# Designed miniproteins, single chains, continued (4): the designs that were tried, part 21

Each design is a single chain, and the fold is of that chain. pLDDT is the mean over its residues in the fold that is shown.

## One batch from the design tools (miniprotein)

Design m12746
Fold by ESMFold2-Fast:
Structure m12746 (fold): chain A 125 residues (1-125)
Amino acid sequence: RAEELVREGERALKEGRYEEAIRLYEEALKIDPNNGEALLNLGEALLKQGRYDEAIEILEPLAENGDKLTRARALLNLGEAYFKQGKYEEALEYYEKSLELAKEVGDEETVERAEKNIEEVKKKL
């Protein structure tokens, strides 16, 4: 089922098997195309593989249409994609939006990641 494929993908992602994680999330999305967790995790796996444009295509709709927690994490990953492409002003904007939403939902992990990423991107500006 889709949930099983998502859990398998999460294990592969944690172990650094990014290509396997991508395949598992793509299979989950064939079963449930609107699975926000699978879409978010696919975006992260694409980022880890350096496939920044593909990650942006997946993550932009989530940043607009997800629940607050999904939007906060999608915005964080979008910021990272733009940062990796050297688009530091865009990266900063996405990190700041992520930080605002993460604080609203009490996601301490995303707050910490966004604050660190804001510090790093400001060094590039």
Scores: mean pLDDT 87

Design m12747
Fold by ESMFold2-Fast:
Structure m12747 (fold): chain A 64 residues (1-64)
Amino acid sequence: MSPEEIAKKAVEVLMKAFGLSREQALEVLKFLAEHPNKGLIEWLAQILGVSEQDVLEAAKVAAK
């Protein structure tokens, strides 16, 4: 799964889990790239079935 695909799925998960808009969920991912939250990264990795490293790389792609 590409970092772009993981980023897209992470946005959808954040929207559904926290009632965020797509724009708000994307801002959370961008913030996560600059300020890694281990609990949130671990949770997203588990939900998406990817590594914590994959989630962090996806967040960096979302931040651009």
Scores: mean pLDDT 83

Design m12748
Fold by ESMFold2-Fast:
Structure m12748 (fold): chain A 110 residues (1-110)
Amino acid sequence: KLEELRKKVEEILKKLEEALKSELEKAKEILKEIYESYGVDSSFIDEMSETALSIRIMAMQRALEELLEALKYLEEGKLEEAREKVEKARLLMKDPVIEKLAEELEKLLE
């Protein structure tokens, strides 16, 4: 359960890193695939400028890094610290993919 979620977060982070190193059209394709894999409409990405796309990807990376720290705290039995990291991720990026991952992590905190 915990290992499964960690793998999902790490895989998205790797894809976002690839997107930042890619040309605009390829970066949009990678980000759209991430959203579509979570059942989220990705049409808004087609309208994004290079700057807006880069800012969004970097914000998503920061939120996912907070979720990885939450998973580490959960593994260590530090439930309060894990909850604080999940809340920080949500506040850092109000995004449907981040929200779905945060919800999966919260189920592990029950």
Scores: mean pLDDT 85

Design m12749
Fold by ESMFold2-Fast:
Structure m12749 (fold): chain A 62 residues (1-62)
Amino acid sequence: SPLDQLRRLVQIIRERYAQGKATRGAIEEAIALVRDLRDRHPELDPEEVDRILNELRKLLAE
């Protein structure tokens, strides 16, 4: 499902960040992918999407 795809994407980014392999560009691209999935899948829970976007934005702020 699109929500499972979003959760998997966040997990991959978190793991790469922990390993020092997540670049700013990679995190920004992940945010763009999440926004694209939201726009293509209006059935996605807005609260869950916003939670995921906020997690990715926190990684950029560090």
Scores: mean pLDDT 78

Design m12750
Fold by ESMFold2-Fast:
Structure m12750 (fold): chain A 61 residues (1-61)
Amino acid sequence: SALEEALKKAGAKLVIPVSPDEYLVTTDNLKAVEEAAKKNGATVTGKSPFKGLTTARVVLP
C-alpha cells in the first residue's frame, strides 16, 4: 500500500500489519515516520523504545 511504502521510505526498519487499520513499526527516525504517516492520513501513537530503536503504532481512520 502507499502508506506501507511511505513508512519504509521514511526509514521504518519493520512494518507489520497488526489489524486492518493499524501497523506496528520500528524506526531510528521517528520524525520522518510521523511525517510520512500524516501525509498518508494516519496517526502515530504508542511510542516506546525497542533495542535502540523506537516502536510506534500507525493507525488509519
Scores: mean pLDDT 80

Design m12751
Fold by ESMFold2-Fast:
Structure m12751 (fold): chain A 92 residues (1-92)
Amino acid sequence: GEEGKKGIEYGKKGLEAAKAGDGKKGGIYAALGGSAAAAEKNPEDGKKAGEAALKAGLAAAKAAKDAEGAAAGAGGALAGIGAVTEAELRAR
């Protein structure tokens, strides 16, 4: 659905920011992606968007040069994991 598409787009932006060395920006986009993934009503779309957010958050945490960026990346990754878990529970 629409929210899953937004989650994937935020995940892509998060990965792009992480590749540019901006862990904080990458983490913020990953968290936005995870929130959109959690709002997705289709379990498959929600899981895909959550996986994109998780990937972006992990990349952002690794790219981070300071504690703030590392925390933002970790937060984004946790949001992604949460969205995946919620989507899998809804699919049961």
Scores: mean pLDDT 83

Design m12752
Fold by ESMFold2-Fast:
Structure m12752 (fold): chain A 66 residues (1-66)
Amino acid sequence: MEVVRVPRHAVPALTRALQESLDKGESPEETKERVYEALSPLVPPEEARRIAEMAGEVHEETQKLA
């Protein structure tokens, strides 16, 4: 199983983006875009994309469980 790494210095930006997405009731696609924009200045583009994709998938699965 491949584990997506989130660098510690990027965690506050990731948490903020996820909280803003949740507060606004954004879709998984909107969550991916928000997370990517928040992380793109802090991590390499490939890592930002991977983390954003994971965040969107987790958000989608959480909505299905509710």
Scores: mean pLDDT 74

Design m12753
Fold by ESMFold2-Fast:
Formats: structure tokens, C-alpha cells, sequence
Structure m12753 (fold): chain A 89 residues (1-89)
């Protein structure tokens, strides 16, 4: 996997972790933890490992999986904005 893709995914995972810390003691905390685990497995063990964690979340609760996906997308948008600013330098 390309260094650029690994670094992007790692930054998204860090953003999700920050969101999880803000959501602790909230119902959405479980979704944020699931999102982090999915991204971390994806960039450390590969795309298939991340997909397996996503499937496990869905098997437990469709709503949990949907919330995890929303958190990943939101974190991804934040990282894209930061990277666009860095590229514009």
C-alpha cells in the first residue's frame, strides 16, 4: 500500500480517536471506537481486515455500523481539508 494512502488513513484514524474521546460516556462512543478499530486494522493489516471489523459492527447493530460509517466520513472530510491546505502551501 502506498505511503500516501497509509498516512492519509492513519490521520483519519487519529481524527476518529479524538472524536471518540469527546464522545466518551455517550451512546455514540461505541460507534466511534468501532470506526477507529476499523481504520486502524485497514492501515496496519490491510483493507480486508478493516472490512471484517465493519461487518462485525453491522452484525451487532445496523445502527452502530451506520454511526461508525458517519464518523469515518466526517473525520475523512476534516483530514482532506487539512491536506488541501498543506498542498496549497
Amino acid sequence: MDKERKEFTAEVAKEVRKMAEELKDQPEYQAAQGAYDMLEAGYTQGQQAGAEIAQQLYDQSEQLAQKATEIVLEAGEKVKKKRAEEAAR
Scores: mean pLDDT 73

Design m12754
Fold by ESMFold2-Fast:
Structure m12754 (fold): chain A 106 residues (1-106)
Amino acid sequence: METVAVLHVPPRQLAPGGTAESEPVTLPAEDGEYEIVLHNAGSGTLRVEVINVKTGEILASALLQAGETATFTVKLKGGDEVKLRVTNASAQPVTADVTALILRPP
């Protein structure tokens, strides 16, 4: 597996229902099947989404408890720009800290 992109929402406080987004990342020029690995390193339950910036399509979505990881296999278009959006799904303020890895098979 080759890591082709890393999206990160660094540690920040989110009120209930609050959202944070990563900086967008441009994918390599190759269309194909990719693996998206989402990890919640934050303090509470987060809705985590990987979104195509141009289309608004949600490519991967998971409700992750603190410390949880979710993995998705998705077909992506080369050159597309993607971002990570996280939402505090908890009734309490939480620290958001989320990584999305985009991996290509060898």
Scores: mean pLDDT 86

Design m12755
Fold by ESMFold2-Fast:
Structure m12755 (fold): chain A 55 residues (1-55)
Amino acid sequence: SEELEKRLRETVREYAETLSEEELQKLLALLETSDSPSAKEMAEIIKEVLAEKKA
């Protein structure tokens, strides 16, 4: 369901915002080793949060 996917995406983003830049970089590197669609979606969220922390 679209609403469930949106809620999960928001929850992942909220969690990512609590992590340090170093922790986010390590998590991103791990996610980028996976070809799964869910890992790619999570990697995009992590990239957005990293960009925000660097700005």
Scores: mean pLDDT 80

Design m12756
Fold by ESMFold2-Fast:
Structure m12756 (fold): chain A 79 residues (1-79)
Amino acid sequence: DEAIKKLEEAARLAVRSGPVGLPVANAAGMALGYAREGNNEEAIKYAKKAIELAKEAPLDPEVKEQILKKLEEAIEALK
């Protein structure tokens, strides 16, 4: 529930960043799909991948911080 909301928020922020956010949005979307299926192990794996992609992506710093925070909160909720 909370994890799903955080993953949706992260994916939305990444999509709104345009093409540079697409790899992050894709990984967060995969995490969201797995979380909706109750597959927390794969959801955490893809959320971690989204974090690494977000760190490397040339995103606005404030948006990057929000995405990273939402993804980390999602991982914590999935544990």
Scores: mean pLDDT 86

Design m12757
Fold by ESMFold2-Fast:
Formats: C-alpha cells, sequence, structure tokens
Structure m12757 (fold): chain A 89 residues (1-89)
C-alpha cells in the first residue's frame, strides 16, 4: 500500500513546489500588469529557487511519477522565469 515514509516526503516536496509555482505565477502576472519591477525581481528570484529545487527532485526522487511532476514544475518555472527576465530588461 502507498504509505512509504520516504516516498511521502517526496510527495510533500513536489506538492509544496507546485503551490509555490502557482503563487509565484499569480504574483508575477499581477506585477507584470502593474509594471512593478521590484515585484518582478522578487518573483524571478522565487522562480529560480523553485526551478533549482524541481531540477534536484528530478535527479533524486525515487518515484518516477514524482520525477515527472517535478519536470513539469521545472519547465513551467523556467518559462515564467524567462518571461520575468525579459520584463526586467
Amino acid sequence: KKVDPEYLEEDIEVAMLAIELSVSKLAFEKAKREGNKKALEEEAKRLEEVLKRAKELVKTAKDEEIRERAREIAEEAEKLLKEAKEELE
């Protein structure tokens, strides 16, 4: 049954990354609409942290489904980070 404590820790980490990504995405869209460069810089920094952690989880996670979810998070974070950096130029 799906109650391995090691896998549960990875499930929690990927879920937390998904939440952070969603929060950053909403804050990024708001900052972009308002032309708030300071907020865009804060969200770019947060997206870099999410991307780094997601890439680490892709390499270290024992569960293939968690690795796939981490890849999706990394791809979305990288896309948003590219947009944020373009807005800051």
Scores: mean pLDDT 80

Design m12758
Fold by ESMFold2-Fast:
Parts: sequence; C-alpha cells; structure tokens
Structure m12758 (fold): chain A 55 residues (1-55)
Amino acid sequence: MSGKELLEKQIKEVVEKYKDDLEKAREIMYRMADNVPELKEEAKKIADKVLEEAK
C-alpha cells in the first residue's frame, strides 16, 4: 500500500516540523487525511498515535 506508507511518512514529518505546536500538527495531519478519503479513518488513527508518542 504505497499511499498508506507515503501518508504515514508525511504525518511523521509534520510532527517533527511542528513539534513545538502539536495542536497545529494535529490540524494539518487531519486536513491531509481529508484529502485521502479512502484512508481517512486510518490516517487519523496514525496521526493520533504519532502525536501521543511525540508528547
């Protein structure tokens, strides 16, 4: 699943870029998920997991 792998990598890059503002990172990642409707639910779960690990 190339799309899922790419999305997961992009989510991690967003968290690293905005590590000082995790709320902003969350909003950006959720907007990215909205652009991939077939993976939207999975993308949000990955985003939440990465955000929890970044705390």
Scores: mean pLDDT 73

Design m12759
Fold by ESMFold2-Fast:
Structure m12759 (fold): chain A 58 residues (1-58)
Amino acid sequence: SMEALEIAQRAATRAVIEDPSLSAEELAAIAKEEVLRAGFSEEEAQEAGDHVRAAASR
């Protein structure tokens, strides 16, 4: 969902500002946890995390 993706993108942005050495996989894991914390399903959290990982991969 768009809301889950927005939460994931915001979480990843915050994480990389605090620690720019984080890998795409670490950013995806952080984003997934934040989406789950917001009350979305595991499937939506995984999908949002996968989008973050793809965007973060250079």
Scores: mean pLDDT 84

Design m12760
Fold by ESMFold2-Fast:
Parts: structure tokens; sequence; C-alpha cells
Structure m12760 (fold): chain A 110 residues (1-110)
């Protein structure tokens, strides 16, 4: 159902936020743009959750999730660039985010 898709999207967004938060806390050299994108993704995740609680229509929920995906794609690009000179630990976290971004894209494009 659409409600189940939105719940899965919210879970994916939250998992990515948690991974990005760990990267920021463990790596003082993360780009400022990465931190800004993390904050923007957090705000969109809260907005999507609130709009769902308020029984917003499917079009509204989809638009918020699509905006979240765009922020995620930008966040992943910044992480991938940072990971090029990073530890194996950060490279594995970047790979996990890549997997989650692909899953989110599939849920929105199905």
Amino acid sequence: SFDEKIEEILEIMQEILNIADEIIKENPDVPEEFVRLHLELGALTVLLQMMKVLDADEETLKKIAEKGLKVLEDLYKKMKDFAKTGSDKIKKKADKISELVKKLKELLEE
C-alpha cells in the first residue's frame, strides 16, 4: 500500500541520517556542505512524518519524498568525494548509503 511505501521511505531516510550523523561525529574534516545537506535531509524527514500524521494527500507526500531523494543524491555525491581519501570505514558507510538511495529511488519510481 502507499502508507507502507511512505513508512519504508521514512525508515530509509532515518537510516541514512543515522549513518551521516556517525560520519560527521567521527570525521572533523567533513565538508560544511555535507553538514548542511544532513540538516536539510533531517528537516525533510520531520516534514514527511508530520504530513503523514496530518493525513496529507499522496501527491504532497510524494513531493516531499522526491525532494528528500534529491538532497540524498547531493549528500551521497559529497560523501563519495570525501570517502576517496577516507578510511575503509567511511567507504563502507558510503556504499551503504548508495544502496539505501537506490532503494528509495525504486520506491518512488515504481
Scores: mean pLDDT 84

Design m12761
Fold by ESMFold2-Fast:
Structure m12761 (fold): chain A 62 residues (1-62)
Amino acid sequence: MKKLEELKPGDEVVVYANGGPLLIATVKEVIGDSVLLEGLPRPVKVGDELYGATVEKIEKYE
């Protein structure tokens, strides 16, 4: 099982929604195709609704 971007706890990610960056957050935990982000109450994945927008992608921020 390989992902294009292998995320791990402590990585910063950019969450994209509605054609642009929605937020930048630190990964707390990776759960399958979902990531639990610092400051969010639940894991998030592509296709989820977050702050009224559909998550388009989650990428490592560097």
Scores: mean pLDDT 75

Design m12762
Fold by ESMFold2-Fast:
Structure m12762 (fold): chain A 82 residues (1-82)
Amino acid sequence: MIELTPRELAALEALGAKDPSSAAEIARLLGISQSTASRTLRRLEAKGLVERSTDPRTGRTLYSASDKGIEALRAQAEAAAA
C-alpha cells in the first residue's frame, strides 16, 4: 500500500489530467509555489509514481505519471467512487 499525502495525491491527479507537465504548471494548477511543486514531484519520483524527463526542444524538466502512478490514481478514484 502506497500512502500519499493530500498534496502528493493532488500533484499526481494534476499529472493524470495533463501528462507531461512541468513543475510550474503543477504549481499553477494546485495554487502552490514552484519549489513546493518540485519537492512534491521529486517525492513522487522517489516512490516510482512519476518519471522525470527533459523536453529536447526547450530544455525544461517535464514530469509524467508512471504506470505505477496511473494505477495508484485508478485505485484512489475507485475508492472515492465506491
Scores: mean pLDDT 78

Design m12763
Fold by ESMFold2-Fast:
Structure m12763 (fold): chain A 78 residues (1-78)
Amino acid sequence: EEKKKEAIELYNKASEYGGKEGELMRQVAKEGDGDLVRRAWRDPAALETLLARHPEIAEYHQKSKDYRKKAEEIIKEI
């Protein structure tokens, strides 16, 4: 049960950082990089360019992925 709670908390953190990433992407799109943000949803190279230009988005993107991966690893143990 505790491992399930830990996994849920990690999924919640992943969703939280994913939400923060999305909010920053919307802000960046309004500030002029809208074409890059739109392309990033379909093109991995555009995503890499977006993350290189906006390190705060890159940080939230990576944290969201890391927390999701940790949650999945815990789920595999139960």
Scores: mean pLDDT 82

Design m12764
Fold by ESMFold2-Fast:
Structure m12764 (fold): chain A 57 residues (1-57)
Amino acid sequence: NDITRAREAVNQLKARGDEKLYEKGKKLLEEMKASTNEEERSQIALDIEFLVRNAEQ
């Protein structure tokens, strides 16, 4: 489930203590949930994954 996976990624940002990235990820997750377009949801999921990867590096 893309939404479940995205939520897990956003929770990882919270666990890291990066409040700014967590807020960005949370907003993207809300946009993903509100979207009715499968392509748009997939793109937002990738944006969340990219955000988490940048936080790790």
Scores: mean pLDDT 77

Design m12765
Fold by ESMFold2-Fast:
Structure m12765 (fold): chain A 70 residues (1-70)
Amino acid sequence: SELEEKIKKLEEEAKKISEEIGQLSKDMFDAFTNGPLPSDEERAAKAAQIEKLNKRLSEIQKEIRELKKS
C-alpha cells in the first residue's frame, strides 16, 4: 500500500540519519581522545550538523507515528 511504502521510506531515512549521527559522534570522540584536536570551528560545525540531524530524525519519527495512527 502507499502508506506502507511511505512508512518504509521514512524508516530507512531514520536508520541512515541514526548511522550518520553515530559516526559523527564517534569521530568527534576519537578526535578528542587520540588527537589531533579539531578547531573550534570544526567542533561547532559537527555539533550543528548533529543537531540538525536529530531535529530531522524527530520529525521523521513524528510523521511515522501519525501515519500509523491514520
Scores: mean pLDDT 82

Design m12766
Fold by ESMFold2-Fast:
Structure m12766 (fold): chain A 68 residues (1-68)
Amino acid sequence: MSWREHLEEAKEELRRLKEEHPEVAELLDQAIEYLDKALEALDAGDTATAMQYAQQAGEYLQKAKEKI
């Protein structure tokens, strides 16, 4: 699977998690926003910036998981 496909799949999982756990929706919205930025950077050919944004998304996801 390409890294782009992996990020898009992660975004779908976060949307599902947001529906199941509206109490952490703000943290999940932050994670989704950073995944969108990672995908935009990847489309621009900036893999290093895409990795940084993907890491930020992971940090917000971790914070959300700690609350559920």
Scores: mean pLDDT 82

Design m12767
Fold by ESMFold2-Fast:
Structure m12767 (fold): chain A 56 residues (1-56)
Amino acid sequence: LTEEQKKVLKEIADKLNEIGDKIDKALKIASEKKKKEGLSLDEAIKLFAEELAKLA
């Protein structure tokens, strides 16, 4: 790999870690609400999308 390619790969890795953290946080919120409120799967998916959008 060239030095240029290594820099790009590091940037991708850093952004993937950020995305992963946001996904994990949104998923936890949606899962907790589904469990406590007895929501359907599609309602939980909608909440996941809403929470993920708030973290974007």
Scores: mean pLDDT 77

Design m12768
Fold by ESMFold2-Fast:
Structure m12768 (fold): chain A 84 residues (1-84)
Amino acid sequence: DLKKKAEELEKKAKELEKKAEEAQREADDLLSHYERHRDDLSPQERTGLLNRAWALRYSAEGLRKVAKKLQEEADKLKKELEAL
């Protein structure tokens, strides 16, 4: 059933977009903490904080790319359904 597959892909895309937004917020919170406490942090703490923030941003970007592909697949299936 193409309709069910399209709905599942859309649902998955929305879930991944939500996870991307959560990862982005966590990264932004870490970067805000870094900016506020930069001079109070050791070099190791600064590096650790920045590495965690960038890892979360990379994760968010990856999740958004997958979500976009799933949404594009869902849109293609919907067009096929309209043609039937």
Scores: mean pLDDT 85

Design m12769
Fold by ESMFold2-Fast:
Structure m12769 (fold): chain A 70 residues (1-70)
Amino acid sequence: SAMELGRQADAAFKAGNYEEAVKLYEKGIEEAKDNPRLRAALYRGLADVYEAMGETEKAEQYRKKADELL
């Protein structure tokens, strides 16, 4: 489920596995197409990973996507 993918992504992010976390968040976002609140949470998670990777502009873009869903 999208929630399980989000949890797996959070675990990968905490472990420092940034590329794995990105893939898991992206997959979760696709599965959460009918759940805007969950999609927003997953976009924020993805933004946090990009921020940790030094991809500040991508992080800001995904935070804006999350805000637009709420």
Scores: mean pLDDT 86

Design m12770
Fold by ESMFold2-Fast:
Structure m12770 (fold): chain A 72 residues (1-72)
Amino acid sequence: MEELQKLKEEKLELEIELGVLLIKKGVLELAAKRSTGEEKEKIEKEIEELEKEIEELEEKIRKLEEEIKKLE
């Protein structure tokens, strides 16, 4: 049972991190809509990097969720 609790805590921690990245992405998307030229291109590159981080984090959360389900 302690192992299950540790996995749930780790998942919650990653979900919080995911939430922060999603908010940051939203802010950058709004900034990109308000920007033009080189500034917009730089912001779009930052969004692309964040999307990659979000995907990696979502995969980690999915794997933890599967492990939690196996222990329940």
Scores: mean pLDDT 83

Design m12771
Fold by ESMFold2-Fast:
Structure m12771 (fold): chain A 72 residues (1-72)
Amino acid sequence: SKEELERLLRDLLGSRSLSPEEQRLVLSSVLHFLKSNGLVSDEEAEELQRLLEEGRLDEARDLLIEILEKAL
């Protein structure tokens, strides 16, 4: 639902104050949700997974925010 997407967006924004390990967990959980609900393309999912594996957490978060905002 729109309310669930708005909650995920808040979780992403709030993750900036967490440790890198906790940020990775939040970002990975949001990516998994988007993949499971068909809200992200295979290409976007592969790019996000690469950014997370490389520790580029700010870039991964920015892309996840863009995807969520488009889905809202």
Scores: mean pLDDT 85

Design m12772
Fold by ESMFold2-Fast:
Structure m12772 (fold): chain A 58 residues (1-58)
Amino acid sequence: SSMEEELEKLLEELDRLGARLAVQGRLDTAQALGREAKAHRNDLEKLKELKERAEALL
């Protein structure tokens, strides 16, 4: 479904953002992002919020 595709895309984007945060030495933030993404992997709005917060830190 289109929603499943959007969720998969957001999870991939969050994985990349987490990797970028980790490279910058923000390991705690990267780990927290990964945990929250897993906890909310089916919550489209929450994943969008997580992406916005992570992007704001970069």
Scores: mean pLDDT 86

Design m12773
Fold by ESMFold2-Fast:
Structure m12773 (fold): chain A 66 residues (1-66)
Amino acid sequence: MEEIIKETVEKVEKSDDYVIIELPAEHRSPELILAIKKALEEKGYKFIGYEFLSPDKIRLFYEKLP
């Protein structure tokens, strides 16, 4: 869980307004999504939402706050 959150934050820092991450069904939980949202907010990003691209990949939408 912590590892997925760290990888997501690193990808967000290197990207514009969305990232695609590996999120297999076994790791897909409301708790993980909430933890990602909180981690992004702590880094000064606004979590917009996400969509499923495949059973193991999601696209996260976010924006950097001033």
Scores: mean pLDDT 74

Design m12774
Fold by ESMFold2-Fast:
Structure m12774 (fold): chain A 82 residues (1-82)
Amino acid sequence: MDKEEALKVAIEGLERAIKALEEGDVDTAKVFLERALKVLEENNLSEEVIELVKKALEALEKGDVESALELAKKALKLLKES
């Protein structure tokens, strides 16, 4: 996967995860966050965004949907500004 395609896939994953969290679908959000994380890590994209996505997944493991949503939104904003 080239860097532009990886960036697009990660952005789409984060946008879908955010929508799922806003709708209360934690299972779907986790799947899209995990996909975004894998793409970001495999393509060495933004350590800051990777850390935010990891923290969002940790928040979901603890049932903190509000923190996960805030972290995912911050990750998406930073990734779009890259």
Scores: mean pLDDT 84

Design m12775
Fold by ESMFold2-Fast:
Structure m12775 (fold): chain A 97 residues (1-97)
Amino acid sequence: MIGAPPATPEQAAEAAELRSHIDELRQRVRKLDKEAGKIKDPEVRKKVSNLLIKAQMLILAALTELDAGDLPGYRQAVEDAERLIKEAEKLIKEAKK
C-alpha cells in the first residue's frame, strides 16, 4: 500500500503499444519536417516549422505522462499533437498549389 506497485507484464505490454503510437507520431512529424524544407514560401515554411516544434513538445509530454501512468494526460497531449500535425499537413498541401 506504500509505494507504487510494480508494473505487471500485461501493463508493460499495453504501455509498449501506447509508446508505439507515440513513435508513429514522431515519424509523421519527421516526414512533414522534410516536406516543409521543400516549401519555397518562407512564411508558410516558418509557420509549419512552428507547428511541428509544438507537436514534438506535446509528443514528449505524452511520453512523460505515459511513464507517470497518467493516461488522461497522455490522451490529451496525443490529441493536441495530432491536431497540430493535421494543421501542418494542410498548410503543406496548400503551399504545393
Scores: mean pLDDT 80

Design m12776
Fold by ESMFold2-Fast:
Structure m12776 (fold): chain A 77 residues (1-77)
Amino acid sequence: MEEDAERLVAGARAAVEELKKLINDYKQGKISKEEAEKRALVLIQAAYIYATGARFFGREEEADRILEEVKKLEKEL
């Protein structure tokens, strides 16, 4: 249970970090808006799945913080 929750939190955080890099690349003009939106959708879904799983295994506060970060990043596209 501990290891499963930790892996889920790590997965959610990894997705958020990739999403941040994607948004930064988009803002710098390195990728198109269409490409950024397609990749962001996959990363957002991954973060939600991992965070929801982590919340179920008792990492509720960390999961909620990750989900709030995802919501903020979504608004930047």
Scores: mean pLDDT 83

Design m12777
Fold by ESMFold2-Fast:
Structure m12777 (fold): chain A 55 residues (1-55)
Amino acid sequence: MLEEIKKKVKELFLSMGGDEEKIEEMIKNLSEETLQDLLESFEEAEKLKQIAAEK
């Protein structure tokens, strides 16, 4: 589970043009709860962006 969450968070940051090395370092230092919160926030932001882009 944790490894899956880390992978998804990394992919989200990379999709936004983040530096892979910095993203990996950040993810290793964050707690599982923080990573889950980030993933949830990004999923919400992505949904809002999709809706806004359509209009």
Scores: mean pLDDT 74

Design m12778
Fold by ESMFold2-Fast:
Structure m12778 (fold): chain A 58 residues (1-58)
Amino acid sequence: GHHMEMAEKAIEQAEKALEEGDLAAARAALHDARVLGKGNPEIEERIKELEKRLEELE
């Protein structure tokens, strides 16, 4: 569905931002992914993994 595709794009944006060291962009993208992917366990799990990576880089 539309919102799931948007959540996947937000996750992709977050992964790219983390690779580039842009922590502010990563936080913003993870927030968007969380809102858009709410109720999808696979997306929520992916977000948790990326949030852990973000915390380790801070």
Scores: mean pLDDT 81

Design m12779
Fold by ESMFold2-Fast:
Parts: structure tokens; C-alpha cells; sequence
Structure m12779 (fold): chain A 67 residues (1-67)
């Protein structure tokens, strides 16, 4: 987890691996909740994909702000 957040921070020039780590942990928790509550496997996959896209967009926004 920490090593992955550090690598993402370094690659995007964010210099804030702790914030990235928190975003990843929150996305993992939300993804698990979506999978457990989804009435069908197809909806579980779609919900997890949406959580992943939201995480990616938040990380990209941090990179753009860091310049």
C-alpha cells in the first residue's frame, strides 16, 4: 500500500504519498462495500469500476494541482 502510494506520488509529481494512500484505502473500503451490497455480479463489477475511476480522477486532480 505505502510503496504503491509513493510510486504514484513520484510518477505524477504530487509529493504527497500519504494523501494518495488514504484515497486508495478509502476506495478499497468503498469497493468492498459495493461488491457486498450489489444484487448481481454484473452490478458489483460496474460499481467497483466506478470506484476505481473516481480514485483515478482524484489522483489526476492532485497531480494537476501540484503542477
Amino acid sequence: MDAEAQAISDNLGINDPETIKKLIEEAQKRGQEVREKAPTREEAVAGSEKVGLELTQKVVALAEKAK
Scores: mean pLDDT 74

Design m12780
Fold by ESMFold2-Fast:
Structure m12780 (fold): chain A 55 residues (1-55)
Amino acid sequence: VAEKAAKILVEEGVVTEEEAKKFAAMLLEGKSQREIAEELGISQSTVSRALRKAK
């Protein structure tokens, strides 16, 4: 799920490939969607949508 969501964010042009790897790592560490969004400088809605598409 984390890797698929990260790939979606890259395909949508929201984050770079390096940021997508960081996103997947943070999600695996158990960080919340809000914390991940703030760390990457994107909206929580964008993170939530990517995870929903990745299921």
Scores: mean pLDDT 77

Design m12781
Fold by ESMFold2-Fast:
Parts: sequence; structure tokens; C-alpha cells
Structure m12781 (fold): chain A 84 residues (1-84)
Amino acid sequence: MEAIELAKEALKYLSEAAAAPPEEKPKYYEKAMEAVEKLEAAGGPKELVEALRKSAEYTMLGLPEAGEYFSKAEELLKKFEEES
């Protein structure tokens, strides 16, 4: 299912962005946001799309909410996979 694959891709790039040095974070952020945009276009759940976007935004800002939204996105993706 395209939407599930896109959500997994977004989480992968968000994880890479979180672990990357500051100079490399924009590269992974752009890839994550591209996947999130494609997920939204593919009809992915709005709550999952929002959690992924907020995780990406807070990762770039260096705020602890990035981890909270990442965990929420993982939980929402798990539910989406089980419902699909």
C-alpha cells in the first residue's frame, strides 16, 4: 500500500534527520517532507500526516516535541497498518 510505504519513508528520514549533524539535517528534512506531502496526496490519515509534519518541524527547531510527535506518528502508522 503506497500510503503505508510513504509513512515508513517519512519516519526513516525523520530518524536520519534527528541523528544527523546540523549541516545534514535540512537534506533529510526535505526528504521527509516530500514523503509526507506524497502521503497526504495519497489519502493518508490526517492525524498521521500532522504528527509527521510536527515531528519534522520540531526536529529542525531542535525542540523536544520532535520526539513526542515521532512516537505519536509511529503509533498512528501501526494502527493504520493494522486497519489497512
Scores: mean pLDDT 83

Design m12782
Fold by ESMFold2-Fast:
Structure m12782 (fold): chain A 77 residues (1-77)
Amino acid sequence: MSDRELGEAFYEQGQELARQGDYEKAGEKFELAGRYFEKAGDLEKAAEAYRNASIMYEKAGDLEKAEEARKKAEELE
């Protein structure tokens, strides 16, 4: 499986966990998606994944992880 395909799979897992209200795990999956999209060279999708991770961590009350994910997204924009 390619880095891009792994990024897509983790992104879909993050969306499903967010729908279930598991915001902490959703953030972790979006963060993994961002890392794999970066490895694939898809910086636009990586930035989107990190933005979604930041939103999920904020909803979970994990403000430190939210800030780190936000910074990663901004570095790619």
Scores: mean pLDDT 88

